# Designed miniproteins, single chains, continued (2): the designs that were tried, part 15

Each design is a single chain, and the fold is of that chain. pLDDT is the mean over its residues in the fold that is shown.

## One batch from the design tools (miniprotein)

Design m4493
Fold by ESMFold2-Fast:
Structure m4493 (fold): chain A 95 residues (1-95)
Amino acid sequence: SSSNKQKYIDYKNEVLKDLESYRQQLLSSVPSSKRSQAQSELDKLFDDFKKELDRLTDYAIENNTPVNDFKGQLDGRYGYQKLVMQGLQQDLTSS
């Protein structure tokens, strides 16, 4: 239904907004000397993640994926993405 399409889009946007906030928090924790490198690498990770969520959202719209299953998929991907971004920040701060 059209209602499910909007639910998919809204949840995708909430996940992306939360990840953007997390990205900014990680960036603020990086030393100023490495901030440009961190910004570039985190932007790349964010852009790739956004493309993946766009693909998952398009699939859910076309296949009418149950909303709870869709949310579970995005939550799993989001959790993993946060770990990847945190690892990058830790590597940059330990050098």
Scores: mean pLDDT 87

Design m4494
Fold by ESMFold2-Fast:
Structure m4494 (fold): chain A 75 residues (1-75)
Amino acid sequence: SMEKQKLEKEIDKLEKEVAELIPQATKNPKAWQHLLEASDHISDAREALEKGNLEEAKKHIKEAKKHIQQAKDDL
């Protein structure tokens, strides 16, 4: 579906953002922990999409975004 494709692109974008932040967080334990939690939620969102659970995927995307923002705030 078009909705699934949009969510998949959003997950890919979040995964890229986490990867770009990791080098900055290497010596910041709080930022690093938030990026690990964001990565877990990104993985869960992708699994939910593969199972066709769009609402579950959206919840994990939202949590990943929160953890990415918290990591940025700690940097």
Scores: mean pLDDT 89

Design m4495
Fold by ESMFold2-Fast:
Structure m4495 (fold): chain A 81 residues (1-81)
Amino acid sequence: SPLVERARRFMEQVLELVRQGDLAAAITLLEMEAKTSPNPEVSEIARETAARLRAAKSVEEAERIVREGGERILEAIEKAV
């Protein structure tokens, strides 16, 4: 699905920012997704993932948070199509 592929690329971009230590950019992208996504479940997961990233104590923790959030976003999109 083109929507699933787009979501996967988006989450890969967020994960790369986290790996580079740019948590601020990663949080901003997730907050934008939460505001702009037409899927309310995706919006909620993106918002929760951004909030968890704000509380992350390490890059390793932040990477796990993004991976978990990404899986939930992909599942929500697959369920909706």
Scores: mean pLDDT 86

Design m4496
Fold by ESMFold2-Fast:
Structure m4496 (fold): chain A 68 residues (1-68)
Amino acid sequence: MEELQKLIDEANEVIEKLRTAIREAQAAGDGETVLRLSEVISRLRKAIQEKDPEAVKEAIEEGKRLLA
């Protein structure tokens, strides 16, 4: 339970960073980046809802790669 909660907390932080990146991409007129970032947010939200530690961890890694 505690490890899952830490992953969910990290996933929420990644979602917040992705939302900020979406606003910046929108301001820059980069619709392709907006779409990719939105897809990863949806994947992160689904993993959190399913409360699957492995799915949450994989989604976090995907989000971090896009933020790099």
Scores: mean pLDDT 82

Design m4497
Fold by ESMFold2-Fast:
Structure m4497 (fold): chain A 64 residues (1-64)
Amino acid sequence: SMEEEEEALRQGLEIAKEIFEKNKDNEEVREKLIKQLDEAIEEFEEKFPEIAEELRRLKEKIRA
């Protein structure tokens, strides 16, 4: 169901946040996360625009 897809995507977002928090000074990890976030945004922005916006916000934090 869409609810299950949304829940899985939110879980992925939380995992990405944890990885970033533990690896803030690791450029290689940051680049990998940005790529994964870009792919997720492209895939899900039409179905889950609110979560896609949260993914974009995380990407901007990682890029800073």
Scores: mean pLDDT 84

Design m4498
Fold by ESMFold2-Fast:
Structure m4498 (fold): chain A 78 residues (1-78)
Amino acid sequence: MQRKVIEAIMDLFSKSAYIKESELVDYIVKKTGLSRSEATKKVNELVQKGVLIRDRDIISLNPEALAKELEKMEEEAK
């Protein structure tokens, strides 16, 4: 599940450096089948981890923190 959320985020940010939070949540819902509330929780978790940066309703990606999170997910798949 979390990998699908990260994949959706990576795909969206490949097209734009800045995404409205509502558009990001909608895209996660579309790609993962999560509810809007669950998708919003995942966005909040990634903001807390520093993978996403929130400025009001605009979200941007921290590529360094994303790389660390992807590495951590691969480690968990041991």
Scores: mean pLDDT 79

Design m4499
Fold by ESMFold2-Fast:
Structure m4499 (fold): chain A 62 residues (1-62)
Amino acid sequence: MKELIEKAASSVEKASSYLTGAALRAIGDGDEETLKTLMEIMRKVSKTPKSEQGKVLAEFAA
């Protein structure tokens, strides 16, 4: 149980870092459309339970 919680937390941290990096790149490139999409993804993930955040991110990656 504890190991699964730690893996979920680690996955959430990696997802957050990835989205932040992508947002910074979009800002640097002046890509407002990509930035808006990333903000929508971040808002949706923040409202999703940690157990489902990985699945939501996978759906957007498809």
Scores: mean pLDDT 63

Design m4500
Fold by ESMFold2-Fast:
Structure m4500 (fold): chain A 82 residues (1-82)
Amino acid sequence: MDLTPAPLTPEQAARIARLEKEADEAVKNGDYETAIRKYDELARLYEAAGNEVMAAFAYIKIAITAIDAGLTREQVDEILGL
């Protein structure tokens, strides 16, 4: 198993770090809709970078955030534009 993150460009690394901080701050402030959107963007960036482990972790954070907010799957899908 390759546990090493795929090489990121400086731009990708900066965007990932920003989204992570913004998502965590949104959760802390009770802005679960913003947090879910940012964790989804984070997961997609990790998938694009080939980092399946971190992508999975970002998806888990979406699930935990939705549960904490009392959101249904349908409401999460609406937030994500699905």
Scores: mean pLDDT 78

Design m4501
Fold by ESMFold2-Fast:
Structure m4501 (fold): chain A 120 residues (1-120)
Amino acid sequence: GSVIDPTATIEDLREALEKAVEAVKQGKLDEAFRYLNEAIRLFGNLLLTKKPNDEIFELAKEIGYVLGLLATKAPVPRSVFLDIDSIIEFYYQLTGDKETYERLKKALEEGFKKGVEDAK
């Protein structure tokens, strides 16, 4: 059987990211990390079950953005960075799609930088 959650959708991922941003704004950092971890899990499911498109790259950028916001407010556990990197690396190992892999990495980096800047 599949270990991937078959109920994960783009809508659920967007909701988790929106809730993470609002939790950061409210100073509820534990809730923000909880929503970010759920978004990362949903994103991993999405990459393995759906063909990558422009929407997926925008979602990767938004994950990076939330991570950037959080990095200015509290020490981010190394495990969060490792989880994101592991998902994208696993996608590359599974598909051999280097172009998509590099684009996902760039989207995350751009989102992270913007999140750090917007939180100043």
Scores: mean pLDDT 81

Design m4502
Fold by ESMFold2-Fast:
Structure m4502 (fold): chain A 90 residues (1-90)
Amino acid sequence: SKERLEYIKKRFNLKDFSPEEVEKVIDKYINEDPILGAMKIAELVTELVLEGLITPEQARELVRKSLSKVNAEKLAERIIAEMDAFLAKR
């Protein structure tokens, strides 16, 4: 919904939903506390998939790409597993 899209923009401080803006916000979270940053990334990518803005495959690719920059492959797989588990309930 338009109301949900507005909420997501405010919640994650997104200017728009362009791939460039989404990657910028994910990169910002990667540089925060490892646990809190990972939780924010999981929330963001799950919301984007639920609203149909990206596919689950695109979300997994974005998470792996971003976390590979900091050599956190195990954390990337945990974020992906959490998103996939949530999506499987829908």
Scores: mean pLDDT 80

Design m4503
Fold by ESMFold2-Fast:
Structure m4503 (fold): chain A 70 residues (1-70)
Amino acid sequence: SPLVEEGVRQAEHVMNHAQSRGLSPEEQRRIFERFMDDMVLIFGKYEGLSDEELEEIRSRMREVFNERLK
């Protein structure tokens, strides 16, 4: 889905920004979780995605976050 790929791209962008600022892993997690929640709310409201599709976006965005913390 284009919106799933957009979610992944935005997750990469927010993690790049948080890491470039030298934030701790805990601060990176807080920023990421807030951003993901905001994005999922926007996609649900404006794109009419199902709960299943929104959960797929969350799952794919979390994969980016987990990969970045290695």
Scores: mean pLDDT 84

Design m4504
Fold by ESMFold2-Fast:
Parts: structure tokens; C-alpha cells; sequence
Structure m4504 (fold): chain A 83 residues (1-83)
């Protein structure tokens, strides 16, 4: 749907920003880059499912380190992917 494509576009923007964030560990950023490369070639449903899984991993990390801003932004994008 148009809503799903819009949500995926916003998620791709967040994933790109997180992949460039030097405060995130190299392994997390590598996973983000791998997800971005994969979702570019996938259908919308597969791309949304994969992006959601990667965002859930980032959310767990952000919550563990107390990064409230990143946790809030990631939660918002996960909710949009579910709609």
C-alpha cells in the first residue's frame, strides 16, 4: 500500500542515519548497512519485515545504553511498519 511504502521510506531514512552514527558499535552499523542493501532489492513486504527485525535489535541496544532519543525514534518507526 502507499502507507506501507511511505513507512518503509521513513525507516530507510532512519536506518541510513543510524548506519552513519559513530556512537553505535561497528557490528551494529554493519548490520544496518547489510539490511539497507538487502531491502533495496526486496519486495515491500520482505523489506518491511527485515527492517523491523533490524530496528528491534537497535532498540534493544539503545535501551541498554540509555539512549532515550534513539529508542523513541526507533519505536515510532516500528509502529509505522506495523500499520
Amino acid sequence: SQEQRHALGQVKTLLNALALDPSLPDDVRAELRATLARIESQDVDSAMEEARKTLEKVLKYAEKIGDETTAKNVKLQIERLEK
Scores: mean pLDDT 78

Design m4505
Fold by ESMFold2-Fast:
Structure m4505 (fold): chain A 68 residues (1-68)
Amino acid sequence: GAEAAALRAEADAVRQEVADKSIKLYTEAHNASPEEAKKLKEEADKFTQDGAARVNALRARHDALEAA
């Protein structure tokens, strides 16, 4: 149904957001001081972890909806 399609689209959008943000932060880290680079990489890793949790939650909701 429309809700299942919306959950899939949202999960895809989150995956793309994580990929784009990680690329930007790692690119900025390459041009930063060692101290700044460490902070940017830690921010990217945290954003990736938070994004994975968001995708997993959306997938669980999608699977529960499809199982009904």
Scores: mean pLDDT 84

Design m4506
Fold by ESMFold2-Fast:
Structure m4506 (fold): chain A 61 residues (1-61)
Amino acid sequence: MEPELVVAELNGKKVVAPLRDDVPEEVVREKAKELGAEAIHDPETAIGVVAAAVYLAVERS
C-alpha cells in the first residue's frame, strides 16, 4: 500500500500520481515506468484523475 502515490486506470491506461506535494518527481516517474503507466506529478491534475476514477467506480445509479 503506497499512501504517497495513487494508481488509477483511465481509458485502459494506468496513471501514477502523487497525493502529497513533497513526493519527488523522480519517484513518480520511476514508479510509472515500472508499472508501464503515465506519470502525473502535478498535484492538481492528480486530484482530478483520482476524482474521475472514483466517480466512475461509484456511479451505480
Scores: mean pLDDT 64

Design m4507
Fold by ESMFold2-Fast:
Structure m4507 (fold): chain A 86 residues (1-86)
Amino acid sequence: MTPAQAGRAVGGAVSAIIASGGDEATGKRAVDYLRSLGVDEGARVVEEATELAKKGASPEEVKEHAVRLLEERLGREAAEAAREFL
């Protein structure tokens, strides 16, 4: 999987988590999917985004946190790709 593909997958997952208000089932499905693709760092970003949303963080805070973690863990290309779906 390319960094851009990983970023898009994580971006879509985070968007779904925000829409669900941090639903654990939604988060777990996204994490399992990303791990099945070998994107363990992307799965961790989704786990952290789910926890932040569950704690009542705003959609904007969850998006910013996810993009920041993606840049740190998977690089700028993954972060930029995720922004397309956030």
Scores: mean pLDDT 84

Design m4508
Fold by ESMFold2-Fast:
Structure m4508 (fold): chain A 73 residues (1-73)
Amino acid sequence: SDELEAIAKEHSDNKEIQALIDTGKRTLQALEAELEARGVSPDEKAKRLANTEQLIVDQLNQRIEQLKAKEEG
């Protein structure tokens, strides 16, 4: 969440990036609720949430780089 919040602050004027962050936050919230409902251990829940958040951050950074390249190319 801290990484997503940092990206949100840095790109506060970019509507596409804000929409992707909002979608990522909803995905993490839905996953947490699903894992809680399944009764998975706190350690397994934390691991799956961390892995999913990292994937979202990686996808966001890739999109930011694509947008930057498009402005320069």
Scores: mean pLDDT 81

Design m4509
Fold by ESMFold2-Fast:
Structure m4509 (fold): chain A 117 residues (1-117)
Amino acid sequence: SRLEELKKEVEELLDKAIEAARAGKEQEALELLKEAAEKMKRLIDLMVEEGVPEAVIEHRVLEFVARVLEVVSLMKDPEVQREALELAREVVEYALSLLPDSAALAGALARLDHLLA
């Protein structure tokens, strides 16, 4: 299905971003995270459209944030780290726009805002 295809594409991009960050290729890692973020937003749209339970959508978004934080932990350039955190924030904010009553996503947004301060 398109949903399973998008899940796999996001996971593969995140794995590549972690590998790039470990190799010190921070700009490559950031570009991979940008692509992963765009596909994650499409995945969220499709999950909402297909009536996937809110708790499952929340879990997928939180997994995405955790993987971005792993990439950030491997980076040394504070500007690149900031841009990566802003991508995670953008995805959470997008998910909250579709799931406005999600305490889990609101909590994730607050944590990312704290890291960006």
Scores: mean pLDDT 91

Design m4510
Fold by ESMFold2-Fast:
Structure m4510 (fold): chain A 75 residues (1-75)
Amino acid sequence: SMRDLLREALRELGRVLSQETDPALKQEGAMLADAWIQQPSPEGAVDGMRQLAARSDPALRAQLEAALARFEALL
């Protein structure tokens, strides 16, 4: 279902977020990903991800942008 595809995309986003090297951002990203998986909000998830990507390392930001693009394609 669309909901299952959305959950899978959010799990991938959570996995990419876990690669963050800043301890505070890593914790924030993990908690945000878990919240999105539990009760996905498409608009909230996109906004939260964009904010985290902007604060992440350039290499990780590229991965986050790619994962976000896949998530947005499901909306």
Scores: mean pLDDT 68

Design m4511
Fold by ESMFold2-Fast:
Structure m4511 (fold): chain A 78 residues (1-78)
Amino acid sequence: SEAEKQALLEELEARLEALAAKAVAAGADPARVRELREQYLRAARQLASRAKSVAELRALFDALLAGFERELASLVAE
């Protein structure tokens, strides 16, 4: 349902924010982390609007979250 997709999006937004805050605390540039988070939020919203099922959206969000974590790790390593 749309309500379930919205709940998944809100949960993902919260997870992206928590991961971003942790990366900044670990020494990543706050401006670059903010830009990356905004990029991933835009992608998440597009996926939510296009996904035909909650199961599809969950799988897409899992992949997106993994990508975000990898990019944040790269920023921390700089």
Scores: mean pLDDT 88

Design m4512
Fold by ESMFold2-Fast:
Structure m4512 (fold): chain A 99 residues (1-99)
Amino acid sequence: MRDRRREDAVRDLESSKKSGVKGMELIGDKELGKKIEEVGEKAIEAARRGDVEEAERYVNELLELIKEGLKKVGGNVQAVAYLAGGAISAVGALFSLRL
């Protein structure tokens, strides 16, 4: 059993969720921030259960929400940094889930 990979995926998803929410706070988009938090939590719960297919589905949804946020940041460099970090962490979680 690969408990470490599940723990790695959960850690990366927690990081992605926190970074995505922070990026949305910086641009004042409360609705998108809530969606990122809700989808991130669902991805974390699926990963904790070992449901790789459901976790991958939610991570892909999380990535689309982060991509939407990146279109809204304009000149806010700090928001770009948080959203880019969130995307990198989400990709890391996908890698951990597939191993």
Scores: mean pLDDT 85

Design m4513
Fold by ESMFold2-Fast:
Structure m4513 (fold): chain A 72 residues (1-72)
Amino acid sequence: KKVYSGKELFDLLLKAELLRFLNWPFPIEDPAKAPELMKERKLTVADLRAIPGFTKLFNDEELQAIADYLAS
């Protein structure tokens, strides 16, 4: 069972500036636009798992919650 919602986990990513470590083709200069850019890219749990360090910060359930939020 998820400890946090996907939105809450994504908000934590924005606050911690963790998105700056994404090797992403889009500039993420405005954190408010990051959800839109990531939805456009159709980020999956596999994409999130591929980001170095994310699997140490988030378990599979939390990564799936973020992916589910981005897919909505």
Scores: mean pLDDT 62

Design m4514
Fold by ESMFold2-Fast:
Structure m4514 (fold): chain A 89 residues (1-89)
Amino acid sequence: MSDEEQAKRLIEALKKKGLIKDSVTPAFFAFAGMDFPDVPKPSEEEVQAVLDAMIEAGLITEEEAKLPVIRRFAENLVRAARYFGALAK
């Protein structure tokens, strides 16, 4: 699966769960590797919702979702979504 296809599948899974706005594009994922120090720490519920979306999209397994690097990616993704006003809720 290409990086662009993976990003698209994750966007669709996040939209399906009502976590991000319909206007969000896959290019948004370029920011998931960045730190947003002024953005509040995501709740465990928000992080778990992103991890569940990644599992549903077939991007990671439940075992991989327990890895610190994957959890950090999910936290940064929530922070990026909040920073750019991309959260649907």
Scores: mean pLDDT 73

Design m4515
Fold by ESMFold2-Fast:
Structure m4515 (fold): chain A 62 residues (1-62)
Amino acid sequence: GHGNAGGAARAGILLAGGSEEQAERAGKIAGPWGDAETAREAALKAGGSETGANYAGQLAAM
């Protein structure tokens, strides 16, 4: 599967109702390393909600 942490972090924030700016920042923080934990932490560091971070982790694990 596509284990793209950056894409997952962006998508997770947007699914939780976060801003496009927060999503872009989370994607840059996570980078392309494909780790679910990295995606979750990046979403939180970008100012996303806990819900957005959980979605980011789930998407990165797919």
Scores: mean pLDDT 77

Design m4516
Fold by ESMFold2-Fast:
Structure m4516 (fold): chain A 63 residues (1-63)
Amino acid sequence: SEEEKRRELAEEYARQLAEAMAALLGPDAKVEVERVGETKIRATVRSETGELERVLDVNDVVL
């Protein structure tokens, strides 16, 4: 469905964003992407130097 396609695209964008954030924190940074409710996806990157978190709304994803 269109909603499932939007969620998949949002998850892909969240992963790309998390990878970019991991590059800023260092090569050993750990990446986690998780769904937060029906409309939001959270990308978190953790390392010994810091932690970055971003939340993406699936309704803001352009097809």
Scores: mean pLDDT 73

Design m4517
Fold by ESMFold2-Fast:
Structure m4517 (fold): chain A 89 residues (1-89)
Amino acid sequence: MKGKELIEKGEELIEKGKLGLDLLRRMGETGEAPPAEQQPLLNEIFERALEIQKEKGLPATPFVLLIPPEELIKKGEELIKEGKKLLEE
């Protein structure tokens, strides 16, 4: 059922976006780069944000890497709403 898949993908994006916001907040508090184990998470967040921009018809370039983790949260919320609507017909 496509609706359930959209909800799962949306929840995943929201979780990753929230983790990205937490990392940015901690970097602000410490003034240091995130731990090495968190670098792959940041890379994944930026890659997914670029995919979202491409799907919205915006140019996806490697030089527009300043996409806030909030974009992942917004997209995740949209996917959850779409998935729930599909489950309700």
Scores: mean pLDDT 68

Design m4518
Fold by ESMFold2-Fast:
Structure m4518 (fold): chain A 80 residues (1-80)
Amino acid sequence: MVLQLPVYLLEQIQKLVGLDVDGIFGQATLKAVQDAVQAGDEGVIAAVASLQGALGLNVDGIAGQATLEALQKYADKYNA
């Protein structure tokens, strides 16, 4: 039982960070997520926690090295 990362989750993140909502995870979205989490945006932190769970990482809502690496690998894989 492995669920793909839901498109609506990416769209919610893009909306929260003020980007176009297209469901595509690119470098701009990755950067905006990092900045928003560091700024203490609770909505983005919650979305990051959901991403951590979907990626099989420890869920802490913090955009740490493991989370950033997983998000970057995801962005590179789907938005090369």
Scores: mean pLDDT 65

Design m4519
Fold by ESMFold2-Fast:
Structure m4519 (fold): chain A 94 residues (1-94)
Amino acid sequence: HMMNMDEYQKILDEIDDEEHRRLIEVLALTPEQAREILEMLKRGTSLKDLVLFSIRQMQEILKLSEQEALDIIKEKAKRYNLKDLLKTVEELKK
């Protein structure tokens, strides 16, 4: 996949909450996705809806199945120690 790291980093720099920053790093592949997730977080969007948004974007950009997208998010959530995100992904796999 293609990602503009400079534009992505600029979006991350707008976030004061380190957990929210890590969520965007896990869930967003592009600067456009990072911006949308940031706006969703500001609106109080549920973690489940953030994951569903990320899955759809991964399917469109990377041509992955829903299961492959969930597996990627799960491994990243484990690596970044995002316990609530990991729980949400596990619930969606059921």
Scores: mean pLDDT 78

Design m4520
Fold by ESMFold2-Fast:
Structure m4520 (fold): chain A 84 residues (1-84)
Amino acid sequence: MTLVQIFNNGTIVLHGSEEDIEKIIKILKEAGYKIKEIIKHGNTTIITTEEPLDPEEVIELLSKHFKILKKVDTKLGTTLLLES
């Protein structure tokens, strides 16, 4: 299982396996998002994009490759729990 936090300002925070994280990065790049920075701290990977993220577009892209177990919307973005 992988936790994904999508922020409208172009930041994504990931907690999961290296395989799931690599797959998510590939999905974002293939969708046309430009990756500005990738920071790894233990089990957490922080990805910053050059353009603001549309959470609904990212959710739709991820739903094609992962089962979404939980979705929580916030003022700053959306949190997902994915089944790999």
Scores: mean pLDDT 82

Design m4521
Fold by ESMFold2-Fast:
Structure m4521 (fold): chain A 93 residues (1-93)
Amino acid sequence: MELKELAKKYLEENREEFEEEARRLLSDPSVSEEAAKLALIAQAKQGIYAYLKKKLLEEGVSEEEAKKLAEETVEEMDEEIEKFVEEIIEKVK
């Protein structure tokens, strides 16, 4: 199973959801662009983790190994997740 490709697929399939959340956050004058970016990065990481863990469990991977692989994949994708979120913010502002 190509975990990074699954994570990328998750981000693209949920792009409209992230765009809607970005518009919601940026419409609040108390929320800075930096705060919105950090919130969206956290949301993306949590979503990828949950998605990958679920897929690994469905493939018969143990819960302990599924958690480990999902966490490692999210960490390895820090740069791609940040870039994805930056693109979303630039598009919606």
Scores: mean pLDDT 86

Design m4522
Fold by ESMFold2-Fast:
Structure m4522 (fold): chain A 65 residues (1-65)
Amino acid sequence: SMARRIQMEAQGALLLMAGVARRVEVRDGTLEVDVERETPWSRRVIARVGRLLAEVGARLVVRRL
């Protein structure tokens, strides 16, 4: 759906702008993110993004580099 795509794009942009993710890619209902370094704060942000995406039927996939 359009709402799902907008939410994935918005959450991806947030993760990049916040410095939580190095790279993001939207792929058919999944937001894929690359993370190099994690802090307790960045883990909480990732968890919240995952919950928000789940509410619109999208998935978050985290690749730890």
Scores: mean pLDDT 86

Design m4523
Fold by ESMFold2-Fast:
Structure m4523 (fold): chain A 95 residues (1-95)
Amino acid sequence: SSDDLLQEWREDLLKYMSTLSDKQKALTALTFVLMLAKNSLVTSQQFRDLARLLLSQLSDEGREYLIKRVEELIKLSGDPRTKRIYEELLELLRE
């Protein structure tokens, strides 16, 4: 099922992230959250659950760094769909 594939992908991703610096973890989380959001096979709930899991791997400094980068990306984004993805990510980061 799609849930089984997402679970396996999630486990592999978390394993790779464990080897990264705080800044690299933040950028990796951003990259994969954007990839997940653009994947039509992922539901909104699956997206939010996986995004929360990836963001939980960040330190306070990594989270603050990512918040600042996402705010700039929202400001620079002309595409409404991409802007909404960044806005949803920002809401998750502020939880």
Scores: mean pLDDT 77

Design m4524
Fold by ESMFold2-Fast:
Structure m4524 (fold): chain A 68 residues (1-68)
Amino acid sequence: GLPAEVVAAARATGATIHVGSEGGGVILLPDASVPGSHEAVGVAVEGDFAVIVAPDAAALEALRRALG
């Protein structure tokens, strides 16, 4: 599962989390409305695959810090 810090940051910032049953990783994406950031951040996590979409730059930065 996702680390508690990542789940907390997503809830605090209004980010959306999409969880799959296959793979082992987290991909953090900026929403298309976020200017200047087109980088995906991949983090290996056992068991679950997740895509996290950050609605703004503050959410993206908070989630990047939570992921490490």
Scores: mean pLDDT 65

Design m4525
Fold by ESMFold2-Fast:
Structure m4525 (fold): chain A 92 residues (1-92)
Amino acid sequence: MLMRPAKEVRILEGLPEEEKNRLRAEVSKLARENEKNNQPIVRLLEVSNAGMTPELAELYARALLAGRLEAVREADRALLRGDLEAAKAILE
């Protein structure tokens, strides 16, 4: 019953191959290691699949890998409203 990032390959298609592989490994590890901690992250990736650009996906990947979970959670709420500009501003 592990929830995996939905269509991460599409979300990350604009990122360098090295960053894609690193993000995939990090997200998968987080999902397995701590389901409660990854719940917002998985939800963010699912929502982002509907409207995230490659540029936003890179900013999210960097924030996630840096452990900036507060910023990721705020950006998650902006994406849930469809506010890509707000999400980008939060992750800058």
Scores: mean pLDDT 57

Design m4526
Fold by ESMFold2-Fast:
Structure m4526 (fold): chain A 70 residues (1-70)
Amino acid sequence: SSQSFRIRVLSRIFGLSKSETRELVRKLAKKENISQSEALKKLIEGLRNASPVMREMVEEIEEEVRKELE
């Protein structure tokens, strides 16, 4: 699922467990009064937009995770 994909990507970027990553997303969703799906998308887009180096790292990790799920 797209949720599983994004959780794996964030987990690797932050060096957190999948469980810790889900908890981070839950807390952000509650803080911003948005869905967990929207919080997860916002976190990834925020990282992509932070710097060119961060964008490249996100894209590299997304490609690695995509290969693991296929």
Scores: mean pLDDT 84

Design m4527
Fold by ESMFold2-Fast:
Structure m4527 (fold): chain A 91 residues (1-91)
Amino acid sequence: MKVEPAVVVGNTVSGSAEALDPDALVVLRAESLETGKILAVGIAPGGQRVTVTVTLPESARVRFTAEELLARDGQVEVVDSVTLTGEAVAL
C-alpha cells in the first residue's frame, strides 16, 4: 500500500492512500485524537487513490489509519495498515 504524508493547510488536514493490489480495497479513516470519534472515512478499489479531508479546531489533532483489505476464502483480511498523525495549526 502507498500512503502519502498528511497535508495541512490551516485548520484543514488531508490524508491519502492507495492499494497497489488491483484485487484489494483501501479504507482510510480519520479519527479525532481529542474525542476518539471517526470524522471521515474514504474507500477506493486497488489502483485508485482515496483522499480524506477534515477541518479541525485550532491546535486539534487527527489520526489517519489506512488499511488494505483482501477478500480470501469468505473472509476479509487486513494485509497492510499504516497510521499517520496530522495537527491543525493555530492561525
Scores: mean pLDDT 76

